Designed miniproteins, single chains, continued (2). Designs and how they scored, part 45

Each design is a single chain, and the fold is of that chain. pLDDT is the mean over its residues in the fold that is shown.

## One batch from the design tools (miniprotein)

Design m5631
Fold by ESMFold2-Fast:
Structure m5631 (fold): chain A 59 residues (1-59)
Amino acid sequence: SLEEDEELMKKAYEKGLFETAGLLQDRIENNKPLSEEERKKLEEAIEKKDEKAAIEILK
């Protein structure tokens, strides 16, 4: 859901992954929710602070 994507955006921002947070914000504003699989992969990338992997998921 978009609410879950908003929580991921907040986590990305708090971890200094500003490009990831910006891409998530753009998707949320355009009402484009992530799939459950994409959300799981993105959460893992954010926790690892792997911004390259996070951006690839959001492309």
Scores: mean pLDDT 84

Design m5632
Fold by ESMFold2-Fast:
Structure m5632 (fold): chain A 61 residues (1-61)
Amino acid sequence: SMEEIKEKLRELIRKANEALRAGDFESAKEIFEEMEKLFKENGLSEEEANKILDEIYRELS
């Protein structure tokens, strides 16, 4: 469901931000690759993916 996808993305974004703040760019890259895979596996368009990311980034800002 969309809610489950959003929840998983929030977790991945939190982990990516933590890795970036720690200077762990390798872990951050792997997490971004997981996000891309999640979008592709769920058949989300680029427009839908951007909408979800904008919402989550706004929440985390």
Scores: mean pLDDT 79

Design m5633
Fold by ESMFold2-Fast:
Structure m5633 (fold): chain A 74 residues (1-74)
Amino acid sequence: SAKIEEGRKLIDEARKIADKAREQGNKKAALGADVSVGVGEIGLGVGLVTNDEDLALKGGKYALEGAEKAVKEA
């Protein structure tokens, strides 16, 4: 399932953004990115257990977009 694999990849990219914000001491950006990753992971998990590949991909997209926004707004 290419959509599930893409969802996981997007969450991994979002986690890297959160990790970089933490490394740089930007606590506000790191927290915002972590929250977005957590919500995205819930979407991915629900998609996996319900066999909803679109929900899994949407979770990944939410995580990445949220993490990028958290860095821009900090």
Scores: mean pLDDT 87

Design m5634
Fold by ESMFold2-Fast:
Structure m5634 (fold): chain A 82 residues (1-82)
Amino acid sequence: NEEKIKELEERIKENPNDSEAWLLLGYYLAQQGKYEEALEYVQKAIAIEPSALGYRVLAHVYALQGKRELAQRYLDQAEDLI
């Protein structure tokens, strides 16, 4: 959804440390097949604030790319944070 992406970009412009905004932006980009950009933004969110959700979204993007081994690794990392 382009409107949601624009809103998230505005949030990041106002607060570059809004980890939730980076994470959601990455998620929506992944849904559009923009996997490289999605990975960059999800990794940015994790760098600001490591979270189980962040690692789960990272794993989801890798799974969408067919990188099952990487996806499983990050799912395991997410479980360690719960």
Scores: mean pLDDT 84

Design m5635
Fold by ESMFold2-Fast:
Structure m5635 (fold): chain A 58 residues (1-58)
Amino acid sequence: SLNEQMSLTAARTYQENKDAPAEELEKKIIEALSKIPGVSEEEAKRVAEVIKRAHEER
């Protein structure tokens, strides 16, 4: 499903950028998700923002 593709892509991108600054991580996730057919720019930004906030709380 689209949600599964987004989740796997976001998780992979997060692991590859785990030590990056939160702002850079957010941009990388938006870039990766936006390449998936059917994912809107707004949805990609929303998912990236949630992950960025979780990353900042560590």
Scores: mean pLDDT 80

Design m5636
Fold by ESMFold2-Fast:
Structure m5636 (fold): chain A 97 residues (1-97)
Amino acid sequence: MSEEVQELLKKTEELIREAEESEDVEERLELLEKAIELLEEALKIAEEEDLPKIKELLERLKKLALELLKETEDKELILRLIGLILRIIGLLLDIEL
């Protein structure tokens, strides 16, 4: 793993952890949206050996987004969560194809 990929993955894990610890749905969603942006950047420079860790983080992100979708009745937040989930699924498919 390159130092650049490793740094992006560490930042992603920190954002996911902050989202898991936050009680505010909007803050949690913003942290997850930042996490997916870092994972998209990591995938552009990732080598085959980096893909298992990226897949693990994408699966954690998907789980948290689905949990948030069950916790909110705000239409705007629901639409953002659906968009996030679709982005996550798209990246997972790109890794597995």
Scores: mean pLDDT 85

Design m5637
Fold by ESMFold2-Fast:
Structure m5637 (fold): chain A 64 residues (1-64)
Amino acid sequence: LVEELTEAAKKADVAKVNELAPKLPESQRLDILSLTAAEIVNSDAPLSDRLEVARILDGSLAPK
């Protein structure tokens, strides 16, 4: 789980991150975001996908 989410985050795979992130507690998601931040920023994925992955891991994805 943690390894799969970490790899998905590095690749900015929004669909996979959205699937796996809810299965982990917020503290674990924030740890993954912290560890993968540079990889997310340097990913070849579109900026919108990179930002969405960061939002999901940060826990700010919840609709208003």
Scores: mean pLDDT 73

Design m5638
Fold by ESMFold2-Fast:
Structure m5638 (fold): chain A 71 residues (1-71)
Amino acid sequence: SALTELYDYLEKLVEEDPRLKAAYNLVLTEFPKIAEETLREIKETGDEEVLERYKKKLEELLKEKTEEIEK
């Protein structure tokens, strides 16, 4: 499912860069909304590429939250 793929991708990003661990929990609080938006867009458009776009959004969100923590 899209939810599982997004979660797996998020875990891989953190495994590859442990600096992102602090932001991981913050992103997890926003994850249900991101997952809901992803599923909604896939359902409305039938566009399988939506998953890849949201994977990129998750990566950017992790970087953004990491920067906020490093204030």
Scores: mean pLDDT 74

Design m5639
Fold by ESMFold2-Fast:
Structure m5639 (fold): chain A 58 residues (1-58)
Amino acid sequence: MENQKAAEEAIEAVKRGDVEKALELSKKLDPRTRLAVEIAIRRGDLETAIKILEYAKK
């Protein structure tokens, strides 16, 4: 339940370009998801970051 909220908030942060907050929120997720989101954001692939977070909230 808490992971779903963190993922949703991280998606909104990515959508508004708040990369720092998105990375902070992703730390509340499992290590695999967190690493994948960090890599996507660092590459500038915000669409992939959002897809990873959408998958993580399920």
Scores: mean pLDDT 78

Design m5640
Fold by ESMFold2-Fast:
Structure m5640 (fold): chain A 79 residues (1-79)
Amino acid sequence: SKEEAEKLVEKGKIYLGEGKFEEARELFEKALKIYEELGDKEGVAEVLKLLGELYKLQEKYELAKKYYEKAEEIEKELG
């Protein structure tokens, strides 16, 4: 269900823009699980960066860094 993950990401981005951090996080975590189950490394990296941005906006900088680092490692695998 790649289409389901894509819709969750779009809704999560909207909620993130509205400052609805908890709702955005839940949607991004659901999308992350779907992309992981599909082996979609590009989707996984995108969602990890969005979670990093979410935590950065909440001033949770150590947590944001961990998500950005996870995304970077996956992006290295993609080239």
Scores: mean pLDDT 88

Design m5641
Fold by ESMFold2-Fast:
Structure m5641 (fold): chain A 98 residues (1-98)
Amino acid sequence: DLIEKAAKELGYSDEQIEAIRVSARSLVASTPSPAFATQLVLNILKNNEKTDEDYLLALEVARLSGDEKGLREIAQMILDDPSVSEVLKKLAEEILKE
């Protein structure tokens, strides 16, 4: 799991990673469709100040949704964001290669 590996490299604990996964699962389950869940997190990222944790949550939502196009759009946003960590940029590059 590329997202879990990147989160661990960023210094996130197993409990913090599980919290991100629980949040992602809850968001996917509470939206009308998986594609809607991915679009919702994309809109949140575009309209709000964003952290590495916000990007990890968005990537996990897209992964759980099976939305490959949304996953690539989030990865491109990471590469276009100069404030993002190098660990997340490397994760985004790997996602775009798949």
Scores: mean pLDDT 80

Design m5642
Fold by ESMFold2-Fast:
Structure m5642 (fold): chain A 63 residues (1-63)
Amino acid sequence: TESGTYRLVGEKPAVGSDGTIYEPGTVLKLSDVVYLEDGNVLARDEATGQTVLVGAENLEKIG
């Protein structure tokens, strides 16, 4: 699995496992990043410990 600093790009927010909404432009430190066959990414937000679901096209690795 990969980890790093990511930015949410595009127009769609990401959703945390607890229902938290991450707006486009949010910078996240993610671990356990898994790219799914359906084009989504599952990862853990290191700051909150929650699982985040986002479209791969809406996620950019910046570090």
Scores: mean pLDDT 80

Design m5643
Fold by ESMFold2-Fast:
Structure m5643 (fold): chain A 57 residues (1-57)
Amino acid sequence: GRAEAEALIRRALPVLLTLSGRALEVAIDILAKELSEAFGLSLEEARRLVLEAIRRA
């Protein structure tokens, strides 16, 4: 569910915060697809959760 998705994002966040530019964009897209497949989220919702986590870091 959403809580499990947020936990996975939190675990990936330290690595994401070392990335910039195209590398960060690609990593966000990969993570969003993984979250969508694993937890039944839309790609748009999964991507928004990842972006919100990065913005709050």
Scores: mean pLDDT 82

Design m5644
Fold by ESMFold2-Fast:
Structure m5644 (fold): chain A 90 residues (1-90)
Amino acid sequence: MEELLRRARELAEEAERLQKEALDIAKTESPKDAAEKARALTEQIGRLTDELARLLAGVAPEDAFRLETRAGTALMATAVIATSLENEAK
Protein backbone atom coordinates (compact mmCIF):
# COMPACT_ATOMS: atom_id res chain seq x y z
CA MET A 1 0.00 0.00 0.00
CA GLU A 2 2.58 2.64 1.07
CA GLU A 3 4.94 1.62 -1.78
CA LEU A 4 2.07 1.91 -4.30
CA LEU A 5 1.08 5.35 -2.95
CA ARG A 6 4.72 6.48 -3.23
CA ARG A 7 4.82 5.42 -6.91
CA ALA A 8 1.46 7.13 -7.53
CA ARG A 9 2.80 10.35 -5.96
CA GLU A 10 5.85 10.19 -8.27
CA LEU A 11 3.54 9.92 -11.31
CA ALA A 12 1.43 12.90 -10.16
CA GLU A 13 4.62 14.94 -9.55
CA GLU A 14 5.95 14.05 -13.03
CA ALA A 15 2.62 15.14 -14.60
CA GLU A 16 2.88 18.51 -12.79
CA ARG A 17 6.51 18.88 -13.93
CA LEU A 18 5.48 18.32 -17.58
CA GLN A 19 2.68 20.92 -17.17
CA LYS A 20 5.31 23.45 -15.99
CA GLU A 21 7.46 22.62 -19.04
CA ALA A 22 4.45 23.30 -21.31
CA LEU A 23 3.92 26.72 -19.66
CA ASP A 24 7.62 27.60 -20.10
CA ILE A 25 7.54 26.49 -23.76
CA ALA A 26 4.42 28.61 -24.39
CA LYS A 27 6.27 31.71 -23.06
CA THR A 28 9.63 31.20 -24.84
CA GLU A 29 8.95 29.40 -28.17
CA SER A 30 7.11 30.49 -31.32
CA PRO A 31 3.41 29.40 -31.31
CA LYS A 32 4.05 26.86 -34.11
CA ASP A 33 6.99 25.14 -32.35
CA ALA A 34 5.34 25.47 -28.93
CA ALA A 35 2.07 23.88 -30.18
CA GLU A 36 3.81 20.68 -31.36
CA LYS A 37 5.84 20.37 -28.13
CA ALA A 38 2.84 21.11 -25.88
CA ARG A 39 0.75 18.47 -27.69
CA ALA A 40 3.52 15.88 -27.16
CA LEU A 41 3.64 16.80 -23.44
CA THR A 42 -0.16 16.45 -23.23
CA GLU A 43 0.12 12.91 -24.66
CA GLN A 44 2.88 12.06 -22.13
CA ILE A 45 0.73 13.32 -19.22
CA GLY A 46 -2.21 11.29 -20.59
CA ARG A 47 -0.10 8.12 -20.39
CA LEU A 48 0.97 9.01 -16.81
CA THR A 49 -2.67 9.59 -15.74
CA ASP A 50 -3.66 6.21 -17.26
CA GLU A 51 -0.84 4.47 -15.33
CA LEU A 52 -1.84 6.31 -12.14
CA ALA A 53 -5.50 5.21 -12.51
CA ARG A 54 -4.41 1.57 -12.97
CA LEU A 55 -2.13 1.70 -9.88
CA LEU A 56 -4.86 3.29 -7.73
CA ALA A 57 -7.70 0.95 -8.84
CA GLY A 58 -7.28 -1.16 -5.65
CA VAL A 59 -6.71 1.80 -3.30
CA ALA A 60 -9.31 3.39 -0.99
CA PRO A 61 -11.02 6.33 -2.82
CA GLU A 62 -9.94 8.94 -0.24
CA ASP A 63 -6.25 8.02 -0.73
CA ALA A 64 -6.57 7.99 -4.54
CA PHE A 65 -8.65 11.17 -4.98
CA ARG A 66 -5.93 13.78 -4.33
CA LEU A 67 -3.34 12.12 -6.59
CA GLU A 68 -5.85 11.56 -9.42
CA THR A 69 -7.01 15.20 -9.10
CA ARG A 70 -3.42 16.51 -9.28
CA ALA A 71 -2.60 14.44 -12.39
CA GLY A 72 -5.96 15.20 -14.05
CA THR A 73 -5.54 18.94 -13.43
CA ALA A 74 -2.06 18.83 -15.01
CA LEU A 75 -3.45 16.96 -18.05
CA MET A 76 -6.38 19.37 -18.53
CA ALA A 77 -4.22 22.50 -18.12
CA THR A 78 -1.59 21.20 -20.59
CA ALA A 79 -4.28 20.22 -23.15
CA VAL A 80 -5.71 23.78 -22.92
CA ILE A 81 -2.20 25.23 -23.48
CA ALA A 82 -1.65 22.94 -26.51
CA THR A 83 -5.04 23.82 -28.05
CA SER A 84 -4.50 27.58 -27.50
CA LEU A 85 -1.03 27.43 -29.12
CA GLU A 86 -2.37 25.37 -32.06
CA ASN A 87 -5.07 28.03 -32.65
CA GLU A 88 -2.45 30.84 -32.49
CA ALA A 89 -0.13 28.97 -34.92
CA LYS A 90 -2.89 28.83 -37.55
Scores: mean pLDDT 83

Design m5645
Fold by ESMFold2-Fast:
Structure m5645 (fold): chain A 63 residues (1-63)
Amino acid sequence: MELVSRGVGEAIRGIGYLLDGDLKGAAESFEKAAKLYDETGTEDGKELAKKYKELAKKLREEI
């Protein structure tokens, strides 16, 4: 449960960076969110981790 809450927090920070135009900060925050979701060991957590890793990769490619 705590890992999910931290993952949500990092995802929200990533969105905040996107709105501010900081693509690098957004990518780093989504990478942290992905790690936290992966550490939950749940099916939903692993799916979210993959999505955030893909999003971070796309953002890094736009830089």
Scores: mean pLDDT 79

Design m5646
Fold by ESMFold2-Fast:
Structure m5646 (fold): chain A 83 residues (1-83)
Amino acid sequence: KAEEYYEKGLEYLDEKDYEKAIEYFEKAIAIDPDYAKAWAYLGAAYYNLKDYEKAIEYAKKALAIDPNNLLAKNILDNAEEAL
């Protein structure tokens, strides 16, 4: 279920296992493509891997679904500054 994969992604993100976090956020999105929080945290995981182009891409996707997503706004601003 999308929420279960999202929660596992958050656990791996907290452990700084960004590759596993990405895997589980991608699984959440595969079930629910409109899961704005999963897109935002996918962007956060790529930001931590210093893949700023992907971080921007996924943050923009989250904002297209939920324009008020604060995490996605923060990732977009920080990743654009880092490029």
Scores: mean pLDDT 88

Design m5647
Fold by ESMFold2-Fast:
Structure m5647 (fold): chain A 77 residues (1-77)
Amino acid sequence: LDDLSETERRVLSALADEGPLTARELAELLGVSQSTVSKALASLEKKGLVEKDKKTGKYSLSAKGRAEVDAFVAAAL
């Protein structure tokens, strides 16, 4: 698996802490452009780390994404 970028890690952490969020809500929360967030979300979906709810447009962590967050949070402690 390719190493996660700083933006990808921030997106995963935000989804873990705040629950399901749209790309717009993530951009506002993280203080980055929607383009930056959308690029990170597309990469994370390709890696199987996030899932999109088609009805709400919100993204949430997959089981694999949750495991990845738990791994880098543990490494930071």
Scores: mean pLDDT 80

Design m5648
Fold by ESMFold2-Fast:
Structure m5648 (fold): chain A 77 residues (1-77)
Amino acid sequence: MKEEKAREMLEKARKYLDEGNFDEAIKYAQEAIELAKDNPELRAEAYRVLSEAYRKKGEFDKALEWEQKATEALKQA
């Protein structure tokens, strides 16, 4: 179902993050967020990938925004 697809997108995002392809990591993490809108734990994981990707790109303000969203999503879990 959509949640399983979200997990697949999140795994791809993490793989691209590990490989240093931050733009692809951001793309797949955003797709995971859309698929996991009803799953706050999975959305939080995707937000953390976005935060880390933006940090590695030097976009610290965006990284902090996504980290805050991850924390908030976990409170909704």
Scores: mean pLDDT 83

Design m5649
Fold by ESMFold2-Fast:
Structure m5649 (fold): chain A 59 residues (1-59)
Amino acid sequence: LSEALAEGFRLAQEAARAIRAGDLARAEELVKQALEATSSDPAAARYIAEQLARAREAA
């Protein structure tokens, strides 16, 4: 994994946990950070965005 993808994935997992806990304000902040961390890698950004969308759908 690239460093950007690894950081984005870590932040995305934190965001998914916040979504499941019902802490939507924290989840939104972590989502922004995850996408920002992967902004230089479009493929990683797309993957992270899809994972976050699935987490929201599951919540």
Scores: mean pLDDT 75

Design m5650
Fold by ESMFold2-Fast:
Structure m5650 (fold): chain A 81 residues (1-81)
Amino acid sequence: MSPQEKLQELQKQMETASPEEAIEIIVEKVEINVKASKKKYSPEEIETIIGVASHELREVFGASEEQVKEAAERIREVLEK
């Protein structure tokens, strides 16, 4: 499966996901994008990606602040390589 096809499948899974499932899906989407791009992310780019993911988790999935912090740390680890 191509990275684009996998991202589309993950996006469909997000439509019915719990907050816990949404965190796993978002982290996997970030991992796929990092692997495909093979670039080094700047601190500003990392904070932007984390900000967008945190907003989606809070506003769309109703995730707790603790769940959002966990997701943010996992995303940061993936983006730092």
Scores: mean pLDDT 80

Design m5651
Fold by ESMFold2-Fast:
Structure m5651 (fold): chain A 66 residues (1-66)
Amino acid sequence: KPISGVDLLIEQGKKAFEEGKLNLAEKLYTDAISYDPDNKEALINLAEVYRKLGKYEEADELLSKA
């Protein structure tokens, strides 16, 4: 039975982030936000990816939406 596609993308994004695959984590969290723009977990996790990538302005913009 399918779980929410958003929940699946967030789980895969967390896995990628823990493995240091920042570009993959960015893609997965961005895909999650494209389906659910108000998903606070995806927004916060994408902001952490952007901080790790040195994209502090983009991280702050995401946190303002969460």
Scores: mean pLDDT 81

Design m5652
Fold by ESMFold2-Fast:
Structure m5652 (fold): chain A 110 residues (1-110)
Amino acid sequence: ELEEKVRELGEKAVKAIKEGKEEEALKALKELGELARRSRDVRALRVAIEEAKKAYDVAKEKGYEEVARAAAEALLAAGRALLDHAPASEIPEAIGIILRAIGDLLDLEL
């Protein structure tokens, strides 16, 4: 259920970016980030991480800095939630996601 909603929002964001619909992409990514921040479902969080990474890459390629920032913020939200809810064996992965998102945000601020 939540995995499907997260995937739909990610796909909508990527499609909107490719079509030049920045406001639609920004809205979808903000909703994705909010769902990730509130989620306790590790499977849904993994989908959110994958979708946020895809959106960041295509937004950066297109030069849509605000959209790329929203994607990086969604990635950070998903990584933080994964850190809170994943088993101990997956903590290094969650930390890696958080560090990547921070790096992406810093790249956009510079």
Scores: mean pLDDT 85

Design m5653
Fold by ESMFold2-Fast:
Structure m5653 (fold): chain A 78 residues (1-78)
Amino acid sequence: SMLDEAVETILAHLEARFRRSLTAEAREVLREWARKHLKDVSEEAIAALTEEIARALEPVLAGRTGAITAEDVRRALG
């Protein structure tokens, strides 16, 4: 679906921005959260939600390396 494609685009942008992979569990948590918070599948909505998630993740990921985990996502987004 277009919603599924929009959600996958957000995940890809997050991996690119942080230059880190998302674990399988992190992908599932992010897909669930993004589906609840994405207003529509416009480029503007996708970009806005990507930026919101990235800003929340940035302090959680600060000073460490490695994959973005489900715990990182839960800590960032609640």
Scores: mean pLDDT 89

Design m5654
Fold by ESMFold2-Fast:
Structure m5654 (fold): chain A 62 residues (1-62)
Amino acid sequence: KRDEIREFLNKYAKEIEELIEKGKMTQEEAEKLMAELVDLIDQEKLDEAEKLIDKFLEEKRK
């Protein structure tokens, strides 16, 4: 339940922070993205949230 959400966010938070540090995305963009992910998780659409963030980070990372 709550631990699953925390684990999910913790995993992606590290990568998002790295992208901000590299200047590939702004703090504002990261906050909006995280809010959208939390909203999806709240709707119990964890699989969709994982796919969305994973592809997004993969593209931004490159």
Scores: mean pLDDT 73

Design m5655
Fold by ESMFold2-Fast:
Structure m5655 (fold): chain A 57 residues (1-57)
Amino acid sequence: MDDLVYEAQLLRLKAMQLGSKEAVDHAQKGMDAALKGDLETAKEHLKKAYEALKKKL
């Protein structure tokens, strides 16, 4: 689903702005998984990206 790739891109950009390398890494892996159609792996990485971003907020 295109929405999942878009969500991952937005998370990656926000993570870069906040200086969270951990969140950037997870968002990138989530995007790569979504592009390959591995939705479960993509969702797990996006969850980890959100958790890393919460620590910076």
Scores: mean pLDDT 79

Design m5656
Fold by ESMFold2-Fast:
Structure m5656 (fold): chain A 60 residues (1-60)
Amino acid sequence: MLDELVERAREALRAGDVETARRYALELVRKQAELSGLDLSEEELQRAADLVVRTLAASV
């Protein structure tokens, strides 16, 4: 479930592990793109993952 990826990313951020949080955010973005039928480039996926990490970091 996508919510599980969000919680794992938040847990990683609370532990100070930005790399792990970014990996979960990237997985979340890939799953969202797949569900939406979007063919995103690697650059687009990375930018979306960065936005997710920044948003989650602001909430911890």
Scores: mean pLDDT 80

Design m5657
Fold by ESMFold2-Fast:
Structure m5657 (fold): chain A 77 residues (1-77)
Amino acid sequence: MSDEEKRAVIRAVTASQEAADKGLSVEEVAEVGQKAAEEAAPDSRFTVRAERVGDNLKVTIRNENTGQEAVSYIPLV
């Protein structure tokens, strides 16, 4: 990934964590992360997905240009 794309991943993780801490839904957390990635690297394509796994929220950020994925687990309790 480029340095700009790496920054986009970090921004997506941070935004998703903040959204989860505010009690937003799984869908809203994914949308917030997606928007943060798109704002940080508008010329790159990212897909952000969120899924509840026990007491954690699993957030997956995929760089569609490279196929690389970053995964973050956010505690919900």
Scores: mean pLDDT 81

Design m5658
Fold by ESMFold2-Fast:
Structure m5658 (fold): chain A 95 residues (1-95)
Amino acid sequence: MNVEEYRKIFDKVIEGIEKAENDLDLEVYVALATMVFALMIREAERQGKTELAEKLRKLFDEAVEKIRNAKTKQERADILREFSDEAVKLLEEAQ
C-alpha cells in the first residue's frame, strides 16, 4: 500500500469518527484506525525497515494511550488526525 492510500484511508476513518451517531460506530472506526496502524507496522517489518517499524510502533502506543484518555469523539478524531499525519510523514521520509 502506498502513502497516498494510507492517507485516504485515515481521512475516511477520521470522517467516520466525526460523523458517528452512537458509541458502537465510534468504537468500530477507532478499531479500523488501529488496524491501519498495525498494517503500516507489519509492512515496514516485512520490508526490513526495522527503525521505521519501531518508530511507528512507538507512535501507535502513544496514540492508543491518548485515545484511551479522550473524553469526546472530536478529541479522538483530533488525536487520530495528528498521529496519522505523523505516521504518513515517517513513511514519506523512509521512502
Scores: mean pLDDT 81

Design m5659
Fold by ESMFold2-Fast:
Structure m5659 (fold): chain A 74 residues (1-74)
Amino acid sequence: DEEARKLLEEAERLIREAEEAFAAGDLERARALLEEALRLVKEALKLAKDRELIVRGVGAALRAIGLLEDIRLA
């Protein structure tokens, strides 16, 4: 599960950058970062066998989807 872990670490980093971009009012950058993060989460969840990584992946997806919805409503 090293590959799944690395994909999730990168996705989580992109979500943090997207949160910062959203706070700064850069909605285009935030959306692009979240779309890339969701792509990485999807790939990680295909590879993940560990319950911990699956839970992290689902959590990351929900966080990214929630922020995308906030962007849509802004």
Scores: mean pLDDT 87

Design m5660
Fold by ESMFold2-Fast:
Structure m5660 (fold): chain A 71 residues (1-71)
Amino acid sequence: MEKAIKEAEELFKQKKYKEAAEKYTRLGQIFLDNGDYESAVKAYRKASEAYRKLGDFERAKELEKKAEELE
């Protein structure tokens, strides 16, 4: 998992926001399936941030809501 997190972070730093958002969304689902709610929240919020950078405010809102529902 650490390698996949680093890959998503690197994509975000490179401004490859679509690829970063897709990787963070998948990571959030994996963390959720493993019962790691704290990491799932962080991943979904990063995916939401990436979608906001793309101007996809609807998907950003959906992911932020997913993160809030886990708290």
Scores: mean pLDDT 84

Design m5661
Fold by ESMFold2-Fast:
Structure m5661 (fold): chain A 62 residues (1-62)
Amino acid sequence: APPRPVGTGKNNQEIADRIEAALRAAGLPDEAARFGEKVKASKTNAEISEVVKEALDALRAA
């Protein structure tokens, strides 16, 4: 495990997996696929944060 968590590639996959799992558990599989793809396509922490906000809003609206 690296002592400097500055990379995003593997973190993007982990974040996508967690968001997809949460949305599927809430009965939103189409939203899970959509937001997972957006997280994986994100290149900055700011972009990831915006996608996470949208996913959480979808979860709270369900």
Scores: mean pLDDT 73

Design m5662
Fold by ESMFold2-Fast:
Structure m5662 (fold): chain A 99 residues (1-99)
Amino acid sequence: SMDEAIARRALELLDQAERNVQYLLQKGLVSPEEAQFMLQTLRQMKALLEAGLAAGDVEGALRQSIELLQQALKEITNPHLRSILEQLIAAYQRLLAEG
């Protein structure tokens, strides 16, 4: 279904964001503290999306994920991590509009 396709795309975006955060951490471009906070946020969003897909509430999971990303933007000061957060918010808003 379209909702299942949207959820899988959202999960793929999270996996890519996690790889990007790990890369930045390995290059010393982000603090371990901010990287760990970011990775924890991404893992929480993955759990929400998987639960939403199972429950047939992908729209609710996307909205909750956007709220978590907006909260993370208040805590994160690193420009590379902020860029990842802003790109994820925009991508998830687009996915929400497609459902």
Scores: mean pLDDT 89

Design m5663
Fold by ESMFold2-Fast:
Structure m5663 (fold): chain A 72 residues (1-72)
Amino acid sequence: KAEELFEEGKRAFEEGKYEEAVELYTKSIELDPDSPRTADALRNLGMAYSQLGKDEEAREYIQKALELERAR
């Protein structure tokens, strides 16, 4: 389920496994893009990309998260 993938992504991120976190957050968003947690997943995805030095991708996903959060 999308929520399980999101929680696995959070654990991967906390362990410094940023590439794994990217995969898990991406799968969570793909399974349930309308989820209340999607903004959090997008923000965390952006943070994981930033940790990997992928600043362009990080900026894109953080911006998407902000747009979704502003819709609230």
Scores: mean pLDDT 81

Design m5664
Fold by ESMFold2-Fast:
Structure m5664 (fold): chain A 83 residues (1-83)
Amino acid sequence: SEKKQKLTNALFLALAALVEIDFGDLDAAVASLERAAELAEEAGMPEAAELLREAAEAARRGDGEKAKELAEEAIKTALKEEE
């Protein structure tokens, strides 16, 4: 389904952002998190999308630890919604 494809892509981008944060590439992480948030919203997951937007804003401010925490929470939220 389109919803499942968008969710899968959002989760992939969120995971990519975690790797980018760990490597210190916060600019790449912002781009990945913003796109993940858009796809999560389109997949009907507004809570996960909001956490991904907050993660992108933390990364934009240079707060990699907070960005990682919020992105991990977004992934957990999206997975709970699919159960």
Scores: mean pLDDT 86

Design m5666
Fold by ESMFold2-Fast:
Structure m5666 (fold): chain A 88 residues (1-88)
Amino acid sequence: SLEERIEEFRKKAEKATPDEIVEMLREFGRWLLEEKLSPEELFRAVAEIVDIVNEYLEKHPDMTPEQRERVLAAVRELVREALERIKK
């Protein structure tokens, strides 16, 4: 389920490196493209993942600017893909 996938992401994020977070975001994005989710479900999924990543960034202030930008770029791509799907 969507809720189970989000909770799995949250749990994995607690121990993840910046590169692992990027890969997790790409994997989640691929899963979203394969699932037939409603616009409401897509909005909820993206909102919750963005919140998890924001919490991750706040807990890792020692992250390099380059690492931070890679994570933010992956989040922007996830949001972009979800918005394009809602528009279709």
Scores: mean pLDDT 83

Design m5667
Fold by ESMFold2-Fast:
Structure m5667 (fold): chain A 64 residues (1-64)
Amino acid sequence: RFPGEREINSAEELIEAIRRVIAQAGVVLSAEQRAAVAADLRDWALAQGYSEAEAEAIRAAIEA
């Protein structure tokens, strides 16, 4: 990877980055809030060109 290019190029890496941001913020999300965030991230991932399978993996990982 190039330093000036996208650092997060896989669904797995994106999931880990999102989880770290949530943990670093120190916010405990309710199950409903987590589901809503997961759904929004799924829609965002589809808009960014991730496959439906990758977007669903992101949603499932963040909701769990």
Scores: mean pLDDT 69

Design m5668
Fold by ESMFold2-Fast:
Structure m5668 (fold): chain A 60 residues (1-60)
Amino acid sequence: MLEEIQKAILEFLKKNPDKSFTAGELADYLGVSKSTVSRALRRLEKEGKVERIGKRYRLA
């Protein structure tokens, strides 16, 4: 499940490469809990696949 959410986040960000999104915004778009998205975003950030700008995330 978490790996599937990571893939969904990356696909969404790749379609919106010049935009940044909060964990809550991504949770609303993906139809999953903010906690699940926050965990996936932390993993993607650690992997260098997304970058964090304050409380917002975008494709690295």
Scores: mean pLDDT 83

